# Designed miniproteins, single chains, continued (4), part 100

Each design is a single chain, and the fold is of that chain. pLDDT is the mean over its residues in the fold that is shown.

## One batch from the design tools (miniprotein)

Design m15470
Fold by ESMFold2-Fast:
Structure m15470 (fold): chain A 79 residues (1-79)
Amino acid sequence: MLVKLTVTKSEAMSPEMQALVEAVLLSIPGVKSAKVENTADGGTKIVVLAEKEVAEDMKEELESRPSDAVKEIKLEPVE
């Protein structure tokens, strides 16, 4: 089952950092797509399409390694 993981950060990423994050996410088994983009409010939005177990593990990892910049983590089923 595929799940959409959306992570919103308060800090913008450089183009080099966006490319690195996308490459790292795509290297994870069970990840089907990864997109990193800067938001109009000067933040960052990361969207990952992955297998449910992988997406849930990623959410737990992000919550266990707190980043001052993480505003929101959302999991949504893909139909």
Scores: mean pLDDT 78

Design m15471
Fold by ESMFold2-Fast:
Structure m15471 (fold): chain A 74 residues (1-74)
Amino acid sequence: RPIDIDAVLATMAGLSEADLRAMARVLAHELRTHHPDREKGEALAERIEAALAAGASPAEILALMREALDYMNS
């Protein structure tokens, strides 16, 4: 099933900052461990993890998650 990116991101935009960051960490882990294209999955996971470590805004986190979900649908 393709991921409904807009629905997922709308739900996530309603989460607390802590919950949004937790979901971003889960997505980064999934990209590193379970993605069929390892190199691309690792690059996206690194970008998410670096943003989280740098204290990225919720808007920046949502933008990175949009990129990751779009990739997972392709």
Scores: mean pLDDT 77

Design m15472
Fold by ESMFold2-Fast:
Structure m15472 (fold): chain A 74 residues (1-74)
Amino acid sequence: SDASRGYALGKELVDRGASPQEVKDLVAELLAAGVSMETLGGMLEALRLAKADDQVAAVLEALRAPPAPPAPPS
């Protein structure tokens, strides 16, 4: 499921000790690719269960970031 895929991604981030910036970059990439919120939820659950507070904060910060500015009017 999408949540299981997210959980696996979150576990990999913890296992390899990904930096907060790497986590933010990955979340931005996933959002740009149009992944489901269930995938992001699975990632957050895995990070929270692992007590990876810095990585949890990075995901939440990336999700709170303003959307990319719209293209200028043509």
Scores: mean pLDDT 78

Design m15473
Fold by ESMFold2-Fast:
Structure m15473 (fold): chain A 69 residues (1-69)
Amino acid sequence: MEEALEELRPDLRALIRDLLSEGASREVVVAMAVGYAEAELLRRGIEITDEVRERIRRLAEELVDEEEA
């Protein structure tokens, strides 16, 4: 799971950048990034547990904070 999330990190960062540049709110950006990551993990056969969702949300929030800095 963590390895798959690290592989998705550059794609998530690009998505977040694009959404923020279009004027999307933080809430929308995080929600879309979480949805993208969940879809990709499900495609890889990874079960989306509450722990996985929390980890994805945390990663998305971290990446938004990095782009807003």
Scores: mean pLDDT 82

Design m15474
Fold by ESMFold2-Fast:
Structure m15474 (fold): chain A 96 residues (1-96)
Amino acid sequence: MYKLKPLTEPLSPEQREALRQAAEDFLKATENGEFNDEALKAKYRLDSLDVSDEEKFRTVGEVAKELGYSKNHVRLALGLLGYPKEAIDLALEAYE
């Protein structure tokens, strides 16, 4: 997806769980530092969620911190998959 998704309604518990699961899958798929089919699928899954980019990338950062991923891993993973600096900055807020 190449445009920001606005939040259309408040996140349900199921949507929140789906977002956290998508974030975890994304982080795991990017652990090897490779652009691979699993990382690309995880990116498209994350991008398909009906959530704001602010909620999406802050959740990625929070899940990454909880799972013990480094700030550098998050920066490189998002950069590898073509996310802009603004998205990376949102995710890295969890490390500040």
Scores: mean pLDDT 75

Design m15475
Fold by ESMFold2-Fast:
Structure m15475 (fold): chain A 95 residues (1-95)
Amino acid sequence: MRDRIGELLRKYSTSLLFGDITGMLYYIQELLDLLDELVKRGELSPDEREEALRLVRSIIRLLDYLINSGNLSEEQKKLAQENLKKARELEEKLK
C-alpha cells in the first residue's frame, strides 16, 4: 500500500503537469481510497497523518477549483464531485 501511494503521487503530479485531467482524477480516487484504508488500519504515524491531511486539503482546493471552472466534461465533473466528497470525509477522519 505505501509503495503504491508513492507511485500514485508521481502519476497524479505527472497528470497535473501535462493537463491529463481524467488521469489525474482517477489517480486522486485511488490515492484517497488507499489513504482511507491506512486510516482504518491505524497504520499512519502522527507525522504521516499531518502530511496526509495537508495533501487531502490540497486535493479539496484543486477539485473545488476545477468543478467551479466550468471546463470539465460531464464525466470529469461527476468523478471530481465523487472525489471531493471522499476527500472531505477523509479530512474529517484525519483531524
Scores: mean pLDDT 84

Design m15476
Fold by ESMFold2-Fast:
Structure m15476 (fold): chain A 65 residues (1-65)
Amino acid sequence: MEVAEQLYKKWEEMIANPEKSSALVKEASDELSDKTTEEDEKLFWEKYGEELTKKEREVREKLAK
């Protein structure tokens, strides 16, 4: 699986489980530090940045209500 797809799945899981987000961020950071290059990060944001920003906004709006 492309690294960008792995990043998307990790981020999606964090958005879906806000109560576990701190633990999931730590796990993702530890795993991704070995797998993610600057180019992988660029491709990730180009492919999924808009969608993830939208999902984060939706979660934030629900928490504000």
Scores: mean pLDDT 65

Design m15477
Fold by ESMFold2-Fast:
Structure m15477 (fold): chain A 100 residues (1-100)
Amino acid sequence: SLEEEVERLLKEVEKKLEELKKTASKEIQARINSALAQLRLVVDLALKYPEMLPFLKEKLKEILKKIKETDIKNPKEIEEVLDFLEEKIDEMVEELLKVS
């Protein structure tokens, strides 16, 4: 189901972010922890609205693709992926506010 796909994508994103966190500075770890908390909360809230499922799937796929394309040894690319992640979370929050 689409809900199961969204939950699977969220878990994959969480796993990749935890992997990034293992080699990150304390500052980057704090940003990852904040993003993980926000992402979990917005997805959990948005799952109550079936109309949100295609949007969540799209945004989670975009996030996962960006993380997979990132060279974790390049600090600039890590910063760019975190900026991207934060932007996509904001987009999810904005859409959730339209349906809630």
Scores: mean pLDDT 86

Design m15478
Fold by ESMFold2-Fast:
Structure m15478 (fold): chain A 69 residues (1-69)
Amino acid sequence: EELLRLGEEARREYQRAIDAEKNGDYKTALEELKRAVELIREALRVAGQPDAEIHPDVLKRIEELEKKA
């Protein structure tokens, strides 16, 4: 239940980040993407995989948005 909830929240934040970036709102996109990453990290911890890596493309997207925000 907790893992499912965290995954759903992460997906919602990730989608908001994508939508914000498409609209040129890089500050909101960065904030939502960072929130999604935090939720993914928590979900991985709950799933017993605290050392699992977040996909490098997600981290690169954060770096790109930080430059534009």
Scores: mean pLDDT 77

Design m15479
Fold by ESMFold2-Fast:
Structure m15479 (fold): chain A 62 residues (1-62)
Amino acid sequence: MKEIEKLKKEYEEKKEKYTKELTKIASEGKLSPDEGQELSLKAIDELQKIADKIRELEKELE
């Protein structure tokens, strides 16, 4: 299913982007703990929404 493949690609791209950004920030120590936590929570929320949408579509096709 092309829609599911597209969402999986979007998920991986977003995950890689956020992982690189958070890793860089953590290694450089440039953000406060609160700022780092806020960015982490936003990344998790966005990725979870994409993952949930993928699961919903996969479930509908079973």
Scores: mean pLDDT 75

Design m15480
Fold by ESMFold2-Fast:
Structure m15480 (fold): chain A 87 residues (1-87)
Amino acid sequence: SRRRELLEELARLTAELGRKALLKVGQSEEEAEEVAQKILDDARQAYELGHYRLAARSLAGNGVKAGEFIGDEEAAERIRRLAEEIL
């Protein structure tokens, strides 16, 4: 499904930005990886249950904030575009 592929891409980018944001605030690499993995696992569970719109909104909100926090405006904009295609 195109929606599943877009949601998986959105989840991967959000997890990466979240990991970078946590490292920037002084969290350990282990803790940052654990949170990133949880984002990926939660997104997978959401699309398996058909909760595409809810998952996309949550991921986009968190991903945009993380991207803006680390100064990655290009990644934040990519998150917005991926979410718009799912919604």
Scores: mean pLDDT 87

Design m15481
Fold by ESMFold2-Fast:
Structure m15481 (fold): chain A 92 residues (1-92)
Amino acid sequence: MLTEEQKKEIEALRYLSLGINLEKSDPELAEKYFKKAEDYGLKITPETLELVQKAIDAARAGKRDEAIELLKKAGFSEEVANYVVDKIYEAK
């Protein structure tokens, strides 16, 4: 069972991922999602943005282990990284 803190990390990563996906097409909406990620306790840095983007790309390419390691480098717990990568992989 996920802890309350891990649930907040999952929500933070979800909003961060939405913001990254929208940054080029809708930067105003992307900024709102980045703010929501920070409201869930995530510190957004350029390094965190780069690592999460690379993790999403790795997961979509079927590179599960690489995606998990990138999310861990971004400061997410292994349980949160596994959960998020599973959801990305299920979505194809």
Scores: mean pLDDT 77

Design m15482
Fold by ESMFold2-Fast:
Structure m15482 (fold): chain A 95 residues (1-95)
Amino acid sequence: SEERKKELIDRAVEAVRTVARKYGLTDEQREALIKIATKAVEEAIQNPDADIDELVDRALKEIRKALPGLTDEQIEAIRNVLRGMLAEAKAEAKA
């Protein structure tokens, strides 16, 4: 449903804001990350049978290209958050 999709997207945005705050991302980096994460969540909702590792890898490649100044520690934190968000989105989309 549209309401469920909005809830999943809102939770993804909140998760990104949390990791950005914890790992000291700039406002510009946070907004770019929100865009990429939201797109990945939308793809997971539209294609619930898509491979989660492929979705995570595509999102991370886009993040590294858009945000080349991120540290390996920041990238690993983002990977963990993305994997969790995409797993939740896929599970709820199948329900």
Scores: mean pLDDT 83

Design m15483
Fold by ESMFold2-Fast:
Structure m15483 (fold): chain A 103 residues (1-103)
Amino acid sequence: TEEETRFRLLLTLMSASGELHVLLRKLEKENEDQKYIDLVQKMIELLQEAGKKIIAGDWEAAKALLEEALKLAQELKQLIGSKYGRQLDSIIDLLQHALALLE
């Protein structure tokens, strides 16, 4: 049902957001480049906006925001994947799952 899809989407976004916050804290603790920290913060903001769109039933806007977040996660993996690849792969997988639920 649409309600079940909405619930699964919100849970997936909560998981992705949680993993992004853990990554953000780790980047800050390890004194990584501010550019990487800014990218993670942007992804968190995009997921917050996507969650609001999902609650409002604006599936098209939610999809666009999640596609942007996925693109940023993939770009970040190219930059810091040698050290944070496992965590970024988990975040990418969650974002891909969320996008699949919107199709």
Scores: mean pLDDT 90

Design m15484
Fold by ESMFold2-Fast:
Structure m15484 (fold): chain A 64 residues (1-64)
Amino acid sequence: AVTLTEREAQVLAMAYQGKTHKEIGLELGVSEQTVSDIIKSQLNKGVTLEQAQEALKAHEEAAA
C-alpha cells in the first residue's frame, strides 16, 4: 500500500483525471506551484497516478 497524505492523494488523483495544475490548485485552495511540486515529488518516488487514486479512497474511508 502507498502511504500518501490526503492532500497529496487528492492532487495526484485529480491529475490522473486530466485536470490541469491550475484547476487542481483552485479546487484544493493551493497554489499551482504547490500542485506541480507534489506531483513531481510523488512521481519521482515511484508513486503511480493509479496508486494515488486508490490512496484517496483509503483517506475518504478513514475520515468517515
Scores: mean pLDDT 72

Design m15485
Fold by ESMFold2-Fast:
Parts: sequence; structure tokens; C-alpha cells
Structure m15485 (fold): chain A 110 residues (1-110)
Amino acid sequence: SEEQKAQQQLAAFEGYITGRREEIVEAIRAGRVEEAIRLLDGLEIGLIRLLDQENVPEELKEKIRRYLEEMRERIVAALRAGRVEEAIALLDEMEEWLIEEFRNFLKSKL
């Protein structure tokens, strides 16, 4: 069913975001700030690619790109200042927002 397909697409999207977030947090916890920033940049690139594959409207992709850029600046600033717990909290906020936006997109197609 279309609903079952949407649930599978959401689960795959959530799994991707959660997996990349876990890798970034591990790098942060290990004090590997430059690696954490590169992994964060890799998450953005991979996420935009996934949105292109799912034929997400350009307006929504632009909204997500703008949000990711804002969150990147905040996370990098926290990491550079040694505010580890703030950086992780921002990553958690970013994951929750991205999953909710994609969930709402999928619901709009049903």
C-alpha cells in the first residue's frame, strides 16, 4: 500500500539520519572536532541526495538546505568553543526537525 511504502521510506530516512548522527557524536566525544565537522558536512550532502532521489519539491529542499546551514554554523561554533553537550543537543534538535519535515512531506502525498 502507499501508506506502507511511506512508512518504509520514513524508516529508511530515520535510520540514515540516526546512523550519521551517532557517528558525529562518537567523533565529538573522542575530541575529534575536525572529523565531526567533516561527518556533519557529509550528512548534509547525503541527505540532499536522498531528497533528490525521493523527488522532494525544490521549495522543501531549499527550506532543508537553509536549516542545515544554520544548524551547521551553530554546531561548529559550539564545537570550536568546546561546548560538547550543546553541540550534541543541537544535533538531536536537527535530527528531530529533519525527521518531522520528511514525515510531514510523506503524509502530504497520501
Scores: mean pLDDT 87

Design m15486
Fold by ESMFold2-Fast:
Structure m15486 (fold): chain A 66 residues (1-66)
Amino acid sequence: EDAAFAVSADGLAVLDKATGEGWLQRRDEGEPLPLRFADGVATVDGKSFPAASLDDAAARAVEEFL
């Protein structure tokens, strides 16, 4: 499918592979946070970090923000 996913006990990150846009959903926190990947940089909750791919960006968002 056209999406990258990462899942943990604390939530889920999803990124559309065509647009690099998606969301980070904390398991019991309510509203999703916008997640974006463009030009080797992922951005979520006003924070930016380098990522090697959409799959890496989703995995790192889950690891660092959940």
Scores: mean pLDDT 77

Design m15487
Fold by ESMFold2-Fast:
Structure m15487 (fold): chain A 55 residues (1-55)
Amino acid sequence: DEALARAVAFLRRHVDPSLLDALLADDETLGTVAAMVGTTPATLRRAIELLREEL
């Protein structure tokens, strides 16, 4: 999934891993970041969950 891959790449490059849990808990911030990446909140949530499994 191209959108998921882009979201994962953005999070790896621009977001501190310690903030991933805070993003999952805050739907408004999640929506803002999803819009910045050009994806949906659901796709960004999936990307965060994948990164948490790798960390």
Scores: mean pLDDT 77

Design m15488
Fold by ESMFold2-Fast:
Order: structure tokens, then sequence, then C-alpha cells
Structure m15488 (fold): chain A 82 residues (1-82)
């Protein structure tokens, strides 16, 4: 699943999420818009690129579902608001 892929990427970056946080990630990822994901990547791009994401995501490209889950995991771990 996209959640499982995102949690694997988080673990590879040294981020461990408990079951409650995993449920929060799933809820957040389902409500995040492509524009909100792009804003978080712009604000935190260096950290996200280093751990999870490719070097760039073009403005015209659709945000992949796994990318939304990765960004949601990052936000939940660091307690970043939408």
Amino acid sequence: SDLDKALLMARMAGIELDEEQQREVERLAKRLTDEEVRRIIEAHGEALRRFFLPESLAPEDRVPPVTKYVVAAFMVHHKIPV
C-alpha cells in the first residue's frame, strides 16, 4: 500500500511512527491537496528530498499518492500544521 511504502521510506530515514501516528498519517494523506503537498515540499524540500522525494516535482505534474503519504508522515513526525 502507499502507507506501507511511506512508512518504509520513513524508517530508512530514521523516523519511526507508532500505530496512532500511522492512523494520523492515513487520515492526513487522504485530505492533503496537491497544492498543500507542493507547499510543504517547497518549505521543507531539502529535508524531504534528502530522505524521501526525487529532486524535483514539476508544477504541472500530478502528485503521486505515495508522495502524499510520505509528506503526511513527515508532517505527523515533525508536528507540522497544514
Scores: mean pLDDT 76

Design m15489
Fold by ESMFold2-Fast:
Structure m15489 (fold): chain A 69 residues (1-69)
Amino acid sequence: ERRRRLLEGMAASEERTAQRLIDEGNKEAQKLIDEGKVEEAQKVLDHYQKGADGALATAERYRAEAERL
């Protein structure tokens, strides 16, 4: 029970991290777009999206492990 709850909590934490990265990336990219730096905005979006994808993959692994308990 405790191990399952811990894994579910870790998965939820990673999902929150992914959402935060997406929000931060969009905010930073919007500032660059407003400055006319479209190429730099795209690189920022790609960087944060890659981080978010990694966090979501980690969350999926924790949820799968919790379901096997």
Scores: mean pLDDT 85

Design m15490
Fold by ESMFold2-Fast:
Structure m15490 (fold): chain A 79 residues (1-79)
Amino acid sequence: SSVHVSQLHNLIVELLEQVGVPQEDAEKEAKYYVALVKASSDVAEAYGRLMPLVAGLRGEGVPVAKLKEILSLAEEVVE
């Protein structure tokens, strides 16, 4: 739904900003990943497309619980 799209976008922006990405770059990155999720045919494809983002955020110390929130919202966008 449009609500889940907005929630996914806002969460990605928030987490990128928390790890030091400037707001303009965080917004561009979030738009890119949200577009990839929206273009995915199933949840497995969406998860695969999010792996570079999830791996990067995990490497910067973002908690696993927040990474799971990204994946949960991506599932709601696809389904």
Scores: mean pLDDT 88

Design m15491
Fold by ESMFold2-Fast:
Structure m15491 (fold): chain A 89 residues (1-89)
Amino acid sequence: MITDADIERVAELLELSDEERQALLNAPSQEKLRNLLDILLFTHFFRLHKYDPELAEKTFARLLELPSLREIVRAAYNGAKAFLESFGF
């Protein structure tokens, strides 16, 4: 189960907007929370990677240290990496 403390840590590491952070905190179910996290993790990996690929890797390595999020973060990371590789990045 993903906790409010996990959400706050994701918001800190990804530098989420107040709107994005509140959307996660106010998610009506764990399923909706996971779906929103998938979108935000994927989107913010590309944002960070465009700016600084090393920062993207370091940020996602830190997110992978969160046990409750590990599977979701790993899936998003692997998907994003596969997508970038398909475009020769």
Scores: mean pLDDT 85

Design m15492
Fold by ESMFold2-Fast:
Structure m15492 (fold): chain A 72 residues (1-72)
Amino acid sequence: PLKRYSQEEIDKAMQEAIDELAERDPRIRELVERLEEEGLLSPEEKMAGVLALEEGKSLDEAIEIVKELAKA
């Protein structure tokens, strides 16, 4: 029962989820702003940073994780 989604559909869903989380949690909002300042603009990159924060990583650690993912 797995449905295949296009990257555009996945990116849109991720961005909507990130926007909702940033509205509710100021830490996530700060992370998104910092990632955009670093040029990390994709919803996939932003979601990776959000997940790192939820795992207990600091803002700086979350940004480094996203940078590593952007290299791959």
Scores: mean pLDDT 76

Design m15493
Fold by ESMFold2-Fast:
Structure m15493 (fold): chain A 87 residues (1-87)
Amino acid sequence: SLAETRARLAEAMARLTEATRLLRSEADNPDSPVAKLAREASTLYLAVATELQDAIRAGRELSPEERARLDALLARADELLAQVRAA
């Protein structure tokens, strides 16, 4: 449903905000492993958020295949973000 897509977008945007905040904390060392992980996580969250925004704007529901792909991207981004938090 569009309500589910909007909820998913809110989650992706919240995680993007956290990942970019953590990346900003590494501004003085942009080539650090932590900065690289935070940047990759931010890029993945932004990609997911963009696709969800596009679906909402078009008024279309995500296909099961699109949902599975976006879920996989979010899971990867969450794993990277967890590594950043552990550092």
Scores: mean pLDDT 86

Design m15494
Fold by ESMFold2-Fast:
Structure m15494 (fold): chain A 98 residues (1-98)
Amino acid sequence: VEEAKKLLEEGKYDEALQVAIEALTSPDPEVRREALYLLAQILFKTKSPEAAEALRRVAQEDPDPLLRTEARNILYIFLLTDEGEVVEGKEEEALKLR
């Protein structure tokens, strides 16, 4: 989704988040995969709880098993890079996502 990539480059993360979430409703798995990568960038830049929740939904509910695995891996990396209370409290859950 070219529009969302431009929004990310401009630092308009809230607008990019909305475009990425809409793209997750696409029947095309390639469009949903691009949305995953956009959500990952938003999550890592802003620590957005909405981006984390969207990735969690893909990990649990997406019909494509590869997209579910990619979403779990993104969440796992995010949890490992956060040295805060979430990593300490959720370390075992992060390991189970692998």
Scores: mean pLDDT 72

Design m15495
Fold by ESMFold2-Fast:
Structure m15495 (fold): chain A 64 residues (1-64)
Amino acid sequence: MSATERAARATVALARDADDVTTRAQLEAAGLTGKDLENAMRMLDTDGDGTISLAQARAYLDAL
């Protein structure tokens, strides 16, 4: 499983509500650090706002 897929799955698991977003710090708490975290942010944070939405994570997983 790729670092980006792992981050997308973590985002889905961490989201409690549709309006919830996953921050860089929450992904680090879920075990993504360094290069894996940077790669996941580049692929999933399409808006460049520093957070990953449930919609962004779902879109990535649906495209696999």
Scores: mean pLDDT 74

Design m15496
Fold by ESMFold2-Fast:
Structure m15496 (fold): chain A 93 residues (1-93)
Amino acid sequence: SEQVEKFLNNPEMQVMYEILKILASSSEPLSLSQILDYLRSKGIKVSRSEVSAALRTLEALGLIERIEGRVPLYSVTEGGLKALKGLEEMLKS
């Protein structure tokens, strides 16, 4: 619980958590621009560069996958879904 509170009190970690939630709720892969728009629609104050940095970190951790194309698309991995579910259960406790 203390680790989760410290995680969510970090702005960078909060953005990564919100990205995982967005991707986990999507039935299709999303572009950076779509992810940015979803975050901003939720009232989250982020720049394109902050979203780009968060996506790189999540990909490096194996929590999301990047699908190469004219416009890169992102989807959550099985590992990302497990991490998100674990974090959400800790938050409910």
Scores: mean pLDDT 81

Design m15497
Fold by ESMFold2-Fast:
Structure m15497 (fold): chain A 112 residues (1-112)
Amino acid sequence: MKEYIEKAEEYIKKAEELLRNTKSEKDALEAMEYAIKALTYVAKAAGLEEEAGIKYDPETDTFDISGPTLRELEEAAREKGLSEEEIEKIVELAERAYAIIGEAFQLLEKFR
């Protein structure tokens, strides 16, 4: 449990650092990949077996993000018997990861 939260925090920090120092499309994509990894670990911490992912749609030239909703993470963590503090941390990390993904999409559009 604690290990999954710590890994999620590590990946979020790496993604945030890449976004602060973004110089290319590659940096924005790498930040997005770290945010997706963070979401996967947040899901595991909440007791979900679902893996977060990105699927490229060549017809629309867009990326579709799959992952747990904030509500699904909160409900799963409560069912697993996590403390309120742990639930709040899981939701915070998920919100930060989704924010990073959104910012990375905007940066990708600027590099095109």
Scores: mean pLDDT 76

Design m15498
Fold by ESMFold2-Fast:
Structure m15498 (fold): chain A 90 residues (1-90)
Amino acid sequence: MDVVQQTMDYMYSTDQNVAYTASNGIVQAHNDGDVSSAISHLGTGMQNVGMSNDQISQTQGAFANMSDDQQSQTGDYMQQQYQDISQQQS
């Protein structure tokens, strides 16, 4: 599991609402091809669950340095997580 996926799992275990909001923003930005917006949503979610600025910077850097294929796979993972959470909302 890459650092971005590990971070999302940590966010979901810490605060599902923050993770849901971040995942929705990341998936929408990724589908629009807006990598900068996706990185911003990831960072905001990490900050809201109390991660350090150093951890945020490292995870955002890792995502930005991924290949297009790796970013697509990460987007698919985040979309799956978003859908799983959405199914629990009445």
Scores: mean pLDDT 75

Design m15499
Fold by ESMFold2-Fast:
Structure m15499 (fold): chain A 102 residues (1-102)
Amino acid sequence: MSTDPEAQIKAGDELRKEGDELAKQGKYIHAGSLYYSAGILYYSAGDYERAVEAFLKAAELSKDYDPRLTALALDNASRAAAKAGDDELAEKLAKKSKELKK
């Protein structure tokens, strides 16, 4: 269902802030999940550049702990990069996600 883009961006910013605090506490799995959720909200709002940043941060926080979340975050970062018009970044991120699913 369509949600107000400004409300989605605000919700994403709040999740990103919570993720930053959890990452400072070493709770990387929980922090990665919050960044991933922030990325989904930014993507739904049409803020594809912030979506890429949030998904890449989710992948980085989860890379040593949650390969499935890392692959999902890279897949969605690839989709967001393509929507932002960065086809080279989109292809690079899709390849990284595929290697993790091996």
Scores: mean pLDDT 85

Design m15500
Fold by ESMFold2-Fast:
Structure m15500 (fold): chain A 90 residues (1-90)
Amino acid sequence: SDEEIIEKIEELLKQLEQTEAQVRELLARGDVEAARQVLNEFVVTADKESKKLGDVAAKLDPSSELAKKIKEWEKTVTEAVRRLTAELAA
């Protein structure tokens, strides 16, 4: 259902916030290896779930609320992963 998909996106956004906090805490402690592991584990999960959401979006009108929420998730996770990867490389 649309409600289940929205709930999944909300859970993924919560996991992203937790991952950002954990990565930055580990980096502040100087544990770059642990920070990289946390990010990599999140990216694997996010990629798998984003592919499923992409399959859903492909069957929807692009102007639908659900399709827009899926696109916003894709943008948000892509930008966040890019920023965290840059922070790990510094």
Scores: mean pLDDT 88

Design m15501
Fold by ESMFold2-Fast:
Structure m15501 (fold): chain A 69 residues (1-69)
Amino acid sequence: MDALIKELVDAAREYDAGRASLQSVIDAVQNLYKAKVPQDKVLEALEKARAEGLSESTYNITASMVLGF
């Protein structure tokens, strides 16, 4: 569980830095859904990442994917 959440946060940070495509974030979100990770736990990790420097735009895109799919 925690490893998959870390994978999403890392993918979002790499996308935010321009080092990875949005597809890497999409793939990480899909892995979380396949593993049935609770959305609340994922969103808490994204809020922490936002507080630690993840951009508002990357946070919004990633959180929308977690909530919608």
Scores: mean pLDDT 85

Design m15502
Fold by ESMFold2-Fast:
Structure m15502 (fold): chain A 69 residues (1-69)
Amino acid sequence: SSSTVLRAALHDLLEAVEAAKDTAEAFAILRESLRRTRDPEVRRVLEEILARARDKADIIALLRERLAA
């Protein structure tokens, strides 16, 4: 289901972002995922995170918030 795809994509993204060396790399990972995704629900969530996040810690917090929902 789209929900299962979303959760898997966000979990993989969270692991990648947590391993990122800095905020610039974390945003690069997020933008790359946005360019590669074919799922409109994943795209929407990534666009929302990009609009709200200021740094790596914000990205992690927003990904965790979405996974907890």
Scores: mean pLDDT 84

Design m15503
Fold by ESMFold2-Fast:
Structure m15503 (fold): chain A 84 residues (1-84)
Amino acid sequence: DLEKAVKEAKENVENARAGLELYKEYGDGKDIEGINKAIAAKLIVIGSVFQNQLLVKKYPDSEEIKKLLEEAKKIAKEAGVEVK
């Protein structure tokens, strides 16, 4: 169901945004807890990009899903992670 896939892709972008905000909050952390939270935030962002890559492979003709993948990649780049 393409409509469900688009909703999932949008949720993945929102998860990436939440991960970026956590990374911004804890990226300057001075203790091990803050550092670990920043790493966890980057992993959330990476996972969101990979999930949208899988959705693009399943629905290769959907320009909306491709656009949502590019949005997730842009957010990942801001979190210091570049996924191509």
Scores: mean pLDDT 81

Design m15504
Fold by ESMFold2-Fast:
Structure m15504 (fold): chain A 85 residues (1-85)
Amino acid sequence: DPAERLRQERLDAAYDLGRELALSDELFARYVAEGKLTPEQIEKYEESKKKVDELLEKHMTPEEKAAFRAGYEAKKAEIAAARAA
């Protein structure tokens, strides 16, 4: 079924996007903690993240948002586990 395949591809893409944003958030948090970013750079990142969140809210279905959240939390857990090892 082409429609079912397209739906699954969109869910997989949303999951992968969630994973990528979790990595970006972790790197940003590290740079903030290390004092490597100016207040202007921090503000620019926060504004960019807000714009991305608004675009995702407009264009994602509830299922795609759930997949995105699952990918984000899975990657966050993987980063925490890798840090503990």
Scores: mean pLDDT 84

